# Designed miniproteins, single chains, continued (2), part 87

Each design is a single chain, and the fold is of that chain. pLDDT is the mean over its residues in the fold that is shown.

## One batch from the design tools (miniprotein)

Design m7218
Fold by ESMFold2-Fast:
Structure m7218 (fold): chain A 84 residues (1-84)
Amino acid sequence: MEPLSPLEVRILEVLANNSPNPVTQSDIARALGVSQPTVSRHIRRLERRGLVERLPDPKDPRRRVIRLTEKGMEALGEVQAKRA
């Protein structure tokens, strides 16, 4: 019901541009020039909405990778269509 914030749209765009490869919260923070706590807060909201999923990093079990869901890809497509 609530619209995606501009930062949340940018997070989804970063994930889509790296698809099918997963990215970390650190990768997103670096790409967007924002702090990791800021990214983490928005990722939690996106995960609750089912737009992203958080998976264990097989290279480092202390890390999580963020992956765009089908629903997240659809939501991003709708936002981009409304801008065009």
Scores: mean pLDDT 77

Design m7219
Fold by ESMFold2-Fast:
Structure m7219 (fold): chain A 71 residues (1-71)
Amino acid sequence: SDVEQLNKIGRELRKLLEERGEVSREEILEIARKYGSPELVERIERELARLGKERFSGDEVDEILVRALLS
């Protein structure tokens, strides 16, 4: 399910956030492609494009994943 994939993606991104405080667009997409379906990756790419920046805080990552679930 999308929820299970997003939980896995969120967990892996959280590890990077705890280590470095922020994650890049490339890191989000790498993890999304590893654990998500192509359709879910496209939704995450759309949310990243909406924000139009290269680095994201934990709160921004949480918003991206929630919006991808709802789209």
Scores: mean pLDDT 87

Design m7220
Fold by ESMFold2-Fast:
Order: sequence, then C-alpha cells, then structure tokens
Structure m7220 (fold): chain A 78 residues (1-78)
Amino acid sequence: SEAAHYAGHAAAAGAAGGGEEAIKGSQRSWDLAKQAYENGDDKAAAEAAKLAAEYARIGSETAGKVAEIQAKKAEEAA
C-alpha cells in the first residue's frame, strides 16, 4: 500500500540524520509498517509510519520534517 511506501521513506530519513537511537526506532517502526501492509492492515501501517516519523524527528530536525511529511501521506493513504 501507499502507507508502507511512505513509512519506508520516513524510516530512511530518520536513519540518514538521526543517530543510533533514531535509526533503531525508525527501523523497528518500518518493520511494523511492512508487517501491517503484508497483512492488509493499512491503518496499522499508517500508525507505524507516524512512529517512524517521530523517531526521525528525535534524531534530526531536518530529517524529521521530511519524515513527518511522508508519514502524513502514509496516513492519508490508509
């Protein structure tokens, strides 16, 4: 789904600028988004995308802004 696509982008943004903790948080949230997507649960995928964006925001202000935009698109796609 589109939700999983944008969740992946949010996680990648966090990893690029967030440091170790944000990378781990974004990766875990992205994995949850993929699982939800594979199970056909777009709402759970969108929630995981929001969490990925939150972890990205913690790591880097700039990376966090990009992740929030992408996570919002994931939520709207669900």
Scores: mean pLDDT 68

Design m7221
Fold by ESMFold2-Fast:
Structure m7221 (fold): chain A 63 residues (1-63)
Amino acid sequence: MEPRPPPQPDRVASDQQQQDLLDWLQQTGASPQFLRQISTDLRSQGNFDGAQQLDQMATQKES
């Protein structure tokens, strides 16, 4: 029994999960620092679309 989530080889599989996460983050008012950290992680994993959306949210929060 693995308590940790396995690494995702398919970027498409995470797209729907990312969309739900983004909506939740927007509702909770996550800090811009946290959003930028997640954005950097997504970009390193090759999820540029999700990273760009999080970076935009962080920029809005900074303003």
Scores: mean pLDDT 66

Design m7222
Fold by ESMFold2-Fast:
Structure m7222 (fold): chain A 103 residues (1-103)
Amino acid sequence: MASEVTSVTATPTGSMTALPGDTVTIKATATTSDGAPVVLTLMMAREGEPFVPASAPKTGLSATFTYTLPAEPGTYTFVVKAVDPESGHVLYSEPLTVTVLAR
């Protein structure tokens, strides 16, 4: 059977507030149809901007990503991208929206 990403989950999800320079730790878990590892990458978008890689990619079925929030206040959305390297199949986790407070 061709390897396919069947799920990707990230924790935490939803909305949170943080201060500039705080670190956000996101734990990701993926499942595949055959148990083969995937490439997991933390993706981030600032408000009004496209998603860009926020971490180096990690190969496996789980990864922990740590991101240091910038000094600029605003809304930052994080998702975990899971790519099956054999099939090219891609899934994204539920988003985490972080509001970085001024001051």
Scores: mean pLDDT 82

Design m7223
Fold by ESMFold2-Fast:
Structure m7223 (fold): chain A 61 residues (1-61)
Amino acid sequence: SEIEELLRKAEELRKKAEEIEKYIEESDLSPEEKRKLVLEAVGLYIRAIGYEVDAELLERK
């Protein structure tokens, strides 16, 4: 199912973002490296939301 594929992709991206957030909290990072990782995690969440929206639009028609 296309909906199932979109939701799977969204979940994978959310898990990656959560792993990055945990790494930021547990690691002694420079402000510059922390900024880069925060932006990467935010980007992954935005993409995940995009897939979730696409799945919802396909389900609701």
Scores: mean pLDDT 87

Design m7224
Fold by ESMFold2-Fast:
Structure m7224 (fold): chain A 70 residues (1-70)
Amino acid sequence: SKLKEEAEKLLEELRKLLEDPNTTPEEFGEVARKLLLKILELYEEDPETAEELRKEAEKLVEEAEKKFEK
């Protein structure tokens, strides 16, 4: 579905932002918010895929919290 493709694209963008040492918490948070909204929409159409994407997104957010922690 288009929602799945959009969510997967946002997830890949989050991974790239996490790997970039110049990424700000604000930039990461903006893309993460967009991804979470797409995942919420996807739960209505494909809850299994939405759940998998949510788990991956939560892992990336946890890694980002460690990266931005001082």
Scores: mean pLDDT 82

Design m7225
Fold by ESMFold2-Fast:
Structure m7225 (fold): chain A 63 residues (1-63)
Amino acid sequence: MAEKERKIAEAERAYQEALALRGGPVDEVNAAIKRTIDAYGEAGEVQKGVAAALRAVGDHIAP
C-alpha cells in the first residue's frame, strides 16, 4: 500500500468539498481540478495537485 494513493484519495475529498461549495458553472472547476489532480498524481506530486485544486476552487467562488 502506497501513501501516494492515500494522498490522491484526499485530493478527491477536496474535490467533493469543492463541488459542495460551487456557486456557479461547476464544469470549469471540475475540468481544472481533474486535470490538476491527475497530472500531479501521475507525477507523484499529489500535494501540489491538491493545493492547485483548492486554489482553482478559491478563484471560482471568490469574486
Scores: mean pLDDT 60

Design m7226
Fold by ESMFold2-Fast:
Structure m7226 (fold): chain A 77 residues (1-77)
Amino acid sequence: MEKLIKAAQYENLGEQYEKEGNYEGAGIMYENSGKYYESIGNLKKAAEMYRKSARSYEKAGNLEKAKEALKKAEELE
């Protein structure tokens, strides 16, 4: 239960950072959300969060983290 709440909280924080233009922060928050969704077995939501993380890292210019997040999303699909 607590892991699901944390996953949703990180997802919400990622959305807020993205709206503020803090793409690096958004990437980190979405990555953390993905890890929590993955840990509870919600692989569809985990893949979605990792894709959002990859896009956010790409917008921040962190191409290495973007590629890592994209690979994680692809492995869960």
Scores: mean pLDDT 87

Design m7227
Fold by ESMFold2-Fast:
Structure m7227 (fold): chain A 65 residues (1-65)
Amino acid sequence: MLDELRERVLEEARKLAEKYGKIPSFDELREIVRKVAEELGVELTDTEIRFLAAYALNELINEKA
């Protein structure tokens, strides 16, 4: 479940980056995390949401460096 959650968040973040031609903001990434968690039926704390958003941001920055 956690591996699927991380993978889905990263997929959605990459799609958003491709669609708008820019790395999503941290707020946009937090919204993606919340949406994916809801779709998968997973409950996350605010801390977990922020951590996953930061992880996705770091991955996207490293891919574009």
Scores: mean pLDDT 80

Design m7228
Fold by ESMFold2-Fast:
Structure m7228 (fold): chain A 116 residues (1-116)
Amino acid sequence: MKEKEEKVNKLLDEAIELLEQALSIARGIYNAAKQRGINVELAKEAVELVREALDYVRHAKQTKNKEDIEKARELLRKAAEVFRKIADQTGSTAARKAVELLEKAIELFDEALKLL
C-alpha cells in the first residue's frame, strides 16, 4: 500500500510539472491571441481546461481519488484537441509543444490509475 502510494505521488508530481509548463504556454498563446484578435476564445478555453485539470490532479495527490484523476485526464484530452486546432490554424510550435506535454501527462495519469 505505502509503496503504491509513493509511486502514485511521483507520477502525479511529474504530471503537475508538465501541466504547469502547459499552462504557461496556454497563457502565452492567450495573450498573443488577444493582441491579434484571432482565436481568443479557443486560447481562453485551453487555459481554463489546463487550469481545471491541474486543480483536479492536485486534489487527487492529496485524496488518491481515482475519479479526480479520471476527470483531469478527460479535461486534458479536451485541452489537447483545442491546442491541435490552434496549431493547425496558426502553425504555432508552442501549441504543438503543449499537446506533447498534455499527452505525456495523460500517460502518467493512465499509469497512476493502474496503481489505484
Scores: mean pLDDT 86

Design m7229
Fold by ESMFold2-Fast:
Structure m7229 (fold): chain A 59 residues (1-59)
Amino acid sequence: SEEELKELLEELKKKDPKKALELEVELGIAYIVYAVLNNEEYLKETEERVYKELEELLK
């Protein structure tokens, strides 16, 4: 969920703020693409990819 993504990003910010910022930028770009082009698929794919990367980094 979006709330889980936010919590994982906050946890990563404490350990690796640069990596957390990179992932936040990727999510921000996907959200802009969704807002402007109505591309929900790209947003969902980006959220899933970022979530899996966060799980790996925080294990």
Scores: mean pLDDT 82

Design m7230
Fold by ESMFold2-Fast:
Structure m7230 (fold): chain A 64 residues (1-64)
Amino acid sequence: GFDFLGTPTGELLEELEKAKKEMEAGLEALRAATTPEEVAAAIGRVLRAIGDMIDVAIKAGRLA
């Protein structure tokens, strides 16, 4: 349950902020990438962050 150390909404907002920071870091890495391997790693990071955001949206939908 979400009853400890905050509300369900508070926990989801924290997860969203973490995912947003990871997406920003991935986009910055993509901008700085100079090799195909670095581009692939940066894209992978962005895609993982998008997946985390989708997970947060699904959890938020269950609370609505």
Scores: mean pLDDT 77

Design m7231
Fold by ESMFold2-Fast:
Structure m7231 (fold): chain A 67 residues (1-67)
Amino acid sequence: GLSKEELIKQAKEYNEKGNEAFNNKDYNTAAIYYEKAYNIYKNLKIENEDFKKAESGYAVAKALAEK
């Protein structure tokens, strides 16, 4: 499997892809990427600012995608 460092790198890349999709108003795609980042941080038991960005990004993008 991937190392902890590789998983953290992947989570950061997912947050960046989520931000890019969100800025393009593609809220469905943004929610998917933020959720991927969130799940990686959650599984690693990391609760830093990047985790919080994934969590809040997912919640906001999901709410906008459903309206």
Scores: mean pLDDT 88

Design m7232
Fold by ESMFold2-Fast:
Structure m7232 (fold): chain A 84 residues (1-84)
Amino acid sequence: MAPEVKVIEHDEKTFSVIATATDPTRTGRDVVYLRVEVGETDPEKLKERAIAEAERILAAGRSPTSDDIGSVTVVILGLPEEVG
């Protein structure tokens, strides 16, 4: 099952990437929300990198780090276990 990724562009340099995936190993209802804010000046290139990285991280089931995407700051907004 591939994660569903939605990209919301706020500014030329700021993107919100909302990625949703169900993790059957926990409850079958786990949803991961990622917010990615980019600091580099090429918005099109970084948008593609942010999307690909969000998909990869959700598929791997691991927490993202800034090193994974370079100049991109990734914030996990919540999981169903913690949010509700």
Scores: mean pLDDT 47

Design m7233
Fold by ESMFold2-Fast:
Structure m7233 (fold): chain A 87 residues (1-87)
Amino acid sequence: SRKERYNRLLLEIEIEEGMVLIQLGVLKRTYSKITDEEEKEEEEKKIEKLKELLKELEKLKEKLREGADLEEIEKEIEEIREKLNEL
């Protein structure tokens, strides 16, 4: 049913949000220990990319709540997963 698929997709988005938050926590701890300025700039770029992914996931949850097409939501989740795996 649509309701079961909706609940599954919502859970999948929440799992990806959790993964982003874990990576942000790790990077923020690493960042505080970096003494090299070039390495700090690269970590700052990764942190900003993760913050953007978090915003994309929040927008996906709103789209899902607004009744967006579930196939498009599934596709966007996979695209976010790919971006997260590249970091």
Scores: mean pLDDT 86

Design m7234
Fold by ESMFold2-Fast:
Structure m7234 (fold): chain A 76 residues (1-76)
Amino acid sequence: MIYRVIIYDDDGNIIDERYMSQDDVDAWIANRRAQATDFTSTDAIDPFTGQTQTIYTFNFQIDGETRTYIYKITRI
């Protein structure tokens, strides 16, 4: 199956959009979890498609600042 992954910065801007297999998503998210200071995950429904979304919020330490990135993963 193919997933759409959209990444938002802490200002709500889209900084990346990718189309990935489930295995690629799982590997990439595992890598981001390993790099993050902390994270949360939530399941939601995309109001436009009715498809299940997994939303990850990652906090990273970059140059002494905390940066937050939101990853929305939607099945296509």
Scores: mean pLDDT 83

Design m7235
Fold by ESMFold2-Fast:
Formats: C-alpha cells, structure tokens, sequence
Structure m7235 (fold): chain A 55 residues (1-55)
C-alpha cells in the first residue's frame, strides 16, 4: 500500500499524507491507487484524490 500511495501522491501532485487520507476516506485499495497513479494523467489523479477527500 505505501508504494501505491507514494506513486499516487507523485502523479496527483499532493503530499503522501494527503494521498493516504484520500485512500482511507475513499476506501481505495492498493491496486486502485496504483491504477490511478499509472493509468491516469496528473489532472485525473488529482481529481480522484480531491473527490475522495470531499466524500
């Protein structure tokens, strides 16, 4: 999970702490976080993080 969170944080342009909180609130799996980090662009990854944080 930690590697997936770091990858998501880098892609979304947020801190690892912010990405971890988004994963926790959004019920995001390690595979889901990795798919966002590897399969989407920075804007889409950031939108997913923001949506998860908003609830």
Amino acid sequence: MEEAIRALAERAGVSPETAAEAARRGGMSAEGARALAEGTGPADARAAVDAALAG
Scores: mean pLDDT 80

Design m7236
Fold by ESMFold2-Fast:
Structure m7236 (fold): chain A 74 residues (1-74)
Amino acid sequence: MLRIPVGTEDPELEARLTAVARRAGIEPVPAPMPVAAVQAILTAVEADPDMTAEELVTIQRVIDRAPESRAAAA
């Protein structure tokens, strides 16, 4: 079973991602995920409602990696 972290500080985004994961047959786990990553995943799912569980997990991994490759100006 594919797993996706859904633990975020925004409870509405966590609930939405958990619902999307369960609908797609992915196991939601209470592991931390940045709010921005959750928003990006939900936006991708809204753009492609036929997205498979494997594609969703792949998008999550890509989004999770993208913030690390971009240095934030502080």
Scores: mean pLDDT 71

Design m7237
Fold by ESMFold2-Fast:
Structure m7237 (fold): chain A 119 residues (1-119)
Amino acid sequence: MSAAEIFAAFEAELRTASPAEARELFIRTLDELAALTIARFPQIAAAVEAFRAEVVALLENYDPARRDEQLARLAALVAKAVDEFEALISDPADLAEAVAVLSQVVTLWGAVAELEEAA
């Protein structure tokens, strides 16, 4: 399955999800994206697993009153992952592919946070 197919499946399921179901869906989707990225680029496996763990923790501790702080923390996690990917991936096209997955994860996280805020 491609990252684009995983992303499309997430968006389709999110439309009928409760906030709790959306959180479970996000974790499952993040696991699928992480597994795909590690299979494609095994050299960044440790960085991908660390990013996944911290993004899950950030979502589980989501507080709408601290939205700006949590968005800043998510941005810092992405920046750290990009730096780690740049150190391990020498091919610019492969690096761009791996970084695109991080951007997808940020979009998915934002969608789940909006659903929590709307509830």
Scores: mean pLDDT 81

Design m7238
Fold by ESMFold2-Fast:
Structure m7238 (fold): chain A 91 residues (1-91)
Amino acid sequence: MIDAEADLTLIIITVHLAIEAAKRGDYESAIKAAEFALKQVRELDEKYGLGEPAKRAIEHLEKAIEYLKNGDVETAIEHLEKARDILAEAA
């Protein structure tokens, strides 16, 4: 059985790792972690129907990846932090 709460906790940890990577200038690791988190949130929402919180987290993760790729690190970190907080409230 897939444990939605355990999967959600792992996603939150992954977003936190993306934030830390971005803050240290490791943008490749930050992008990889954010893309992994985005994939996991989408899969979890498709399986369990998390609704509005998952959709908001997905939007913020997509924005964070876009801004990281464009070099707008400060805005990317803000979106990663918003995604983390939304997912933590849903846990």
Scores: mean pLDDT 84

Design m7239
Fold by ESMFold2-Fast:
Structure m7239 (fold): chain A 57 residues (1-57)
Amino acid sequence: SAYQDRQYDRLLAQLRAHGDEEGVALLEKLRKENKPYDEIQEELTARLEARVRAARA
């Protein structure tokens, strides 16, 4: 749906802002596998948080 597409676009933009190309590929893979958006968001948010913490250390 258009709403889901906008939510995916926001998450994609966050991944790209952090230079996480592997995260972008993972998002695309999970989306193609028809995984629920909430599960995709949780997984990729956790990944982004871990990378941000590592970069700040």
Scores: mean pLDDT 78

Design m7240
Fold by ESMFold2-Fast:
Structure m7240 (fold): chain A 60 residues (1-60)
Amino acid sequence: GKKKEEAVKLAEEVAKKIAEYNELDVEKAVEQARKEILSLPEEELEEYIEKLKKMLESMK
């Protein structure tokens, strides 16, 4: 659904920035973030999206 796609996109951006900052494997971090979002219950997606948005805002 739309929320799941939005969560994946946000999680990818956050994971990429964190991995780049810490000199980790960006591809693995992004893949792991996708898997975590895809495994989340629909009920938790909205709260997780808000957390990801706050994290991304703090990384500007």
Scores: mean pLDDT 79

Design m7241
Fold by ESMFold2-Fast:
Structure m7241 (fold): chain A 63 residues (1-63)
Amino acid sequence: SLKEELQKVADEASKASIETDDPELSELSYQIHRAVEAGDLKKAKEYAEKAKKKLEELKKKLS
């Protein structure tokens, strides 16, 4: 489901935040969870897209 996909992105961002000490990824993870909890799937998608872009940048930098 969409909620499961959004939660996975939030979890990925949280994990990457711990690994890289990046507070922006931690903040994005928090915002995705908060938006999902509020039922605002549009807002959750916006935060998830930002997190995905950040995760892709990070993957390129570490690879």
Scores: mean pLDDT 81

Design m7242
Fold by ESMFold2-Fast:
Structure m7242 (fold): chain A 68 residues (1-68)
Amino acid sequence: MEEDKNDAQKWIDKAVEALRKGDREKALEYARKAIEIDPNNVEAVLLLYTLDPDDPEVRERLEKIKKK
């Protein structure tokens, strides 16, 4: 989780900060950027599912995680 090279983690951190400030639109934007970098990142998928459960791309990634 604490990795110097993971750009996806930077966007996840920004999304979490935006959520703490109540900015759901920015949180969605940053979480989507994290998914673009790492499509199977569990934390980013869970953030997107929390913010936009109707997104078909998020739903597909979530199903892959559930299937193990």
Scores: mean pLDDT 73

Design m7243
Fold by ESMFold2-Fast:
Structure m7243 (fold): chain A 67 residues (1-67)
Amino acid sequence: GFSKLSGVVTVDVTLPSGKEAVLDGFKVNYKSGDLLTNSYKVEVAAKDVEKLKEAVEKNGGHITKVE
């Protein structure tokens, strides 16, 4: 579950290399990466988590955690 639902949540996102523009405009902290994929922590409004998930999955990534 979310620690707070009325504000900003932190989402762990994995994206293929070269797809980082999907996260442009969000508050992003780089976590780790290799030649094929990069992992990020993204701060997003709780109401927009599903929209972020759809954008990430459409670009070959996935959401691994929501905090």
Scores: mean pLDDT 73

Design m7244
Fold by ESMFold2-Fast:
Structure m7244 (fold): chain A 72 residues (1-72)
Amino acid sequence: MAEEKLKEAIKLLYEGVELYHNKEYEKALEKFKEAIKLAEEAKKLSTDPEIIERAELVIEKAKEAIKSIEKK
């Protein structure tokens, strides 16, 4: 379901942020990539604007974090 995929994507995003703060960048990258994948799947499965908006925010935040890691 879209809601379950979005919930998992949000969880992975937060786990990635924790790993990023601990300077575990390789593990953080894997979490952010998985969060993007699940959030994009949630967008495809839902026509609910709230779910789509939240999924887009997850994708945006994860992509920003990935760029920050790659810039180091």
Scores: mean pLDDT 83

Design m7245
Fold by ESMFold2-Fast:
Structure m7245 (fold): chain A 73 residues (1-73)
Amino acid sequence: SKEEEAQRHLERGKALLDAGKPEEAVKHYRRAIELDPDNAEAHRGLGIALLKAGKPSEAIPHFLRAVELERAA
């Protein structure tokens, strides 16, 4: 299912971030969002990965989206 594929990408993103590979983590978090656009954890993870990749301006809208989604839950 899309949810299972999104979850696999979310888990890979987390593992890559823990391994100090934020640029690769960004790719997996973006794929998770493509599959599940309203996943707050994926948006938050993408924000963190973008910050660690040196792209703070790109991170901001994803943190805002994560907060919106978490408030709606």
Scores: mean pLDDT 88

Design m7246
Fold by ESMFold2-Fast:
Structure m7246 (fold): chain A 67 residues (1-67)
Amino acid sequence: HMEEVLEEAVRKAREAYREAKANGQTDLDAMAKASEAVAEFLKEKGLPLDERQAVAVRAMNRVLEEE
């Protein structure tokens, strides 16, 4: 289910972002870590490139909205 993949990607992004922030990294660096975590997760899921890009953008937007 697409929504399940999105929710899991958001969880991965949030974990990476919070871990980076807890380690004293900047917002920019923390967002980069979150983006890397999402990319790795979606690659492991074996999604087509276009679907991976769409889910990654949506997951990162949700992390930004969670501020």
Scores: mean pLDDT 80

Design m7247
Fold by ESMFold2-Fast:
Formats: sequence, structure tokens, C-alpha cells
Structure m7247 (fold): chain A 96 residues (1-96)
Amino acid sequence: SMEKLKEAQSLLEKGREYYEKGDFDKAIEYFEKAIELAPDSPLVGEAYLLLGRAYLDKGEYDKAIEYFNKAIERFKDNPVLVLEAAVLLSIAKQKK
């Protein structure tokens, strides 16, 4: 649904706003809501990447690793986004 995709994109942007303010718990809530609303959409890979970043910044390295792996799987046809997620995955593994 185009309406659900548009609403999910709005939720993703709200999550980014909270992330930029350092409110990682609120950011996570909005990213999870975006995925729940549009689970089969192209934005899910980006939402997984952002979830991984938020968990990494919270020091929750196992969850960060999980979400970066999910982002890589969703980005499989985009080498630039796969590389971005793979670099962040490497950082999370080094911190663990």
C-alpha cells in the first residue's frame, strides 16, 4: 500500500530525528514501527541499518550485529549499502 509506505517513511524520519538527539530508545521504537507497518517494503533494509546503529550507540553489540546482518541481506543487490552495513558490522564485532 502506498499509504502505508508513506506513513512508514514518516516513522523512519521521526526515528532519525530522535537518533540525532541521542534518544536511542525512541529512535528504536519508531524504526520498529516503520518495519511493522511496511515489512515487505524497500525501506526495511534502511530501517534495519538504523536499528543496528542505535543499538551500537547504546552498547548493545549483539543486537547491533543481528540488525546489521539483516540489513546486509536486504541490501544484497546494492553494493554501496552492503559495504556500509558490513563496515558497521565489523565495528560492532570489534566492540563485543
Scores: mean pLDDT 88

Design m7248
Fold by ESMFold2-Fast:
Structure m7248 (fold): chain A 66 residues (1-66)
Amino acid sequence: SEEEELKRELAERAAKLLEKKAKYEFPDATVEVEIVDDETLKITVKLGDEVKEYLIKISDLPTFKF
């Protein structure tokens, strides 16, 4: 379905934007982004012994701050 392809592309673009935001805020951290579903992203930020996980709606991404 063309609609499913567009949703997937949007989620992939959102994941890249979230990874870029995280790397900007935490340049020394290891960042992993997972697409949970067509509206939800999971980001894992590892800095030394500290691991933080965030579950973020794609719609909230433009205003999201770490």
Scores: mean pLDDT 81

Design m7249
Fold by ESMFold2-Fast:
Order: C-alpha cells, then sequence, then structure tokens
Structure m7249 (fold): chain A 79 residues (1-79)
C-alpha cells in the first residue's frame, strides 16, 4: 500500500543511489578483501571511476550524503 507519485519515486531512486554509492565506498575501504573488491566494482559501475581516483574529501562527502539519504529513507518508510 505504498502509493507513489512520479515525483516521490524519482526522489526515492535518487536517495537509493546515494545510499548505494556510500555503501560501495565503505566496502572499497574495508579491510576484508572480498568486500573491498565488491565495493571497487560498484564504484566503477555507479561513477565510472576507480576508488583511487576519488579524493579523501570526495569519499567522505559521498559517505555523509549516503548517511543523510539513508536517514531520509527511514523517515519516508516510517511515514
Amino acid sequence: DFDLSEEELARLLELGRKVALAAAVKGALSKNKEDSEIGRKKIKELLGRDIKELSEEEKEEIIKEGERAAAELREIAAA
């Protein structure tokens, strides 16, 4: 019973993209080799860039944006 307008769907897709990108960056920075490999692959799929091409500031901003997007998605799901 989640009746979405076109505008609401577009917003949810944008928030989901930000969450996915933040998860990919966190994964790529993981000490676990498998998580790091998956994260790097996802960054390349989502941005067309390698993790090595991202500055420390860009990585931190992506993670912060993803955390904000995840919080907003939780609020939408709770409404």
Scores: mean pLDDT 80

Design m7250
Fold by ESMFold2-Fast:
Structure m7250 (fold): chain A 99 residues (1-99)
Amino acid sequence: MQEELDREVRRALAAMLLGLGKNFLKQGKYEEAAETYERAVELAKGIDPQLEAEAYVNLGEAYLKLGDFEKAREYFQKALELDPDNPRAKKLLEEVEKR
């Protein structure tokens, strides 16, 4: 019961951090976006695989914008391990592998 409340709070915080990270990406603040998405991953880990996968996709995109193609690929692969049918992760991984 307390664990369910903790999980719901962490899920809500992770979702808010995804929104904040997307705002940093729009501003060209890619390092701040990556740090924000890393916090979202930590909060979603073990409680919401779909939300964790989305956080990994966004984290990979932030590293792609930073020019770190190796980390971008790693995070897109982690997203697909959690959500194999994620179309954005599949597309972005293909784009990184062409480089």
Scores: mean pLDDT 85

Design m7251
Fold by ESMFold2-Fast:
Structure m7251 (fold): chain A 100 residues (1-100)
Amino acid sequence: MKVYVYWTDGSRVEMEVKEEEGKVIATATLPPLTLRKGDLVGVSALAKYEESTLTVQADPSLEVVRETTAKKGELVEGAVRNVSDEPVQATVTATLEEKK
């Protein structure tokens, strides 16, 4: 199964999928972004199974401001924000966990 995450600009990234009994874990590392103070990076995916959670992490670490759980057919969302006083160039990783 192919799994995608949608970036803030509407672009779609194919995720690396690991299937386990009763669940799917999909991971994508998104292109590096330059974030100013207060800038938010959001990602979304369409839930395909009974329960889905989208977790967003960044390097360097940013504040996680949104992490949702969604049911089949709903949007699941994750977001991080730069709360530092200086611009940060960050690599963002999205992890989608779906329970079948």
Scores: mean pLDDT 75

Design m7252
Fold by ESMFold2-Fast:
Structure m7252 (fold): chain A 97 residues (1-97)
Amino acid sequence: SAAETALDNMTTKLNLLVVIGETNNDWEDALLAAQKLGDELLKTLSKYLSPEDLAKAQAIIDDLLAKLKAAKSVTERLLAINDMAAQLRAIIAKAKA
């Protein structure tokens, strides 16, 4: 689905941002890019999710952004991305039922 494709694209780009941030020690630009990716995903999901499920998706993305900002290691950032992706996949799957 378009929603699943958008989530997969965001996850791939977020993983790349973690690599770039680690390599260049430029987390400010990486975090700003992550926020923009979250906004783009939510715009896509707004076409496919109910208002209630969209609010849950917003909360999950907000939690991801907070965790990325607070993270002290690459491992913590990768775990936050994986957790977000799992939670959003569950919401997208439930919305199709």
Scores: mean pLDDT 84

Design m7253
Fold by ESMFold2-Fast:
Structure m7253 (fold): chain A 70 residues (1-70)
Amino acid sequence: MSVDELVEEAMRAAEETARLLEQLGYDEAARKLRESARKAVELGKQDKEKAEQLLERMRGMLREARQALA
């Protein structure tokens, strides 16, 4: 998988998690998550290993958020 693909997938997971947080009324947490994800994406574009770590973290957060809402 290319760095661009890893970054895109990580951003999708982060955006989905942020939307779930907003639905729960955690607007500030959603805003901070989007800001942190944006900064991490800039770093990940220069390093494939960091992009892979970012994707793994964002997918983990999304899984936990989905389980908490189920």
Scores: mean pLDDT 76

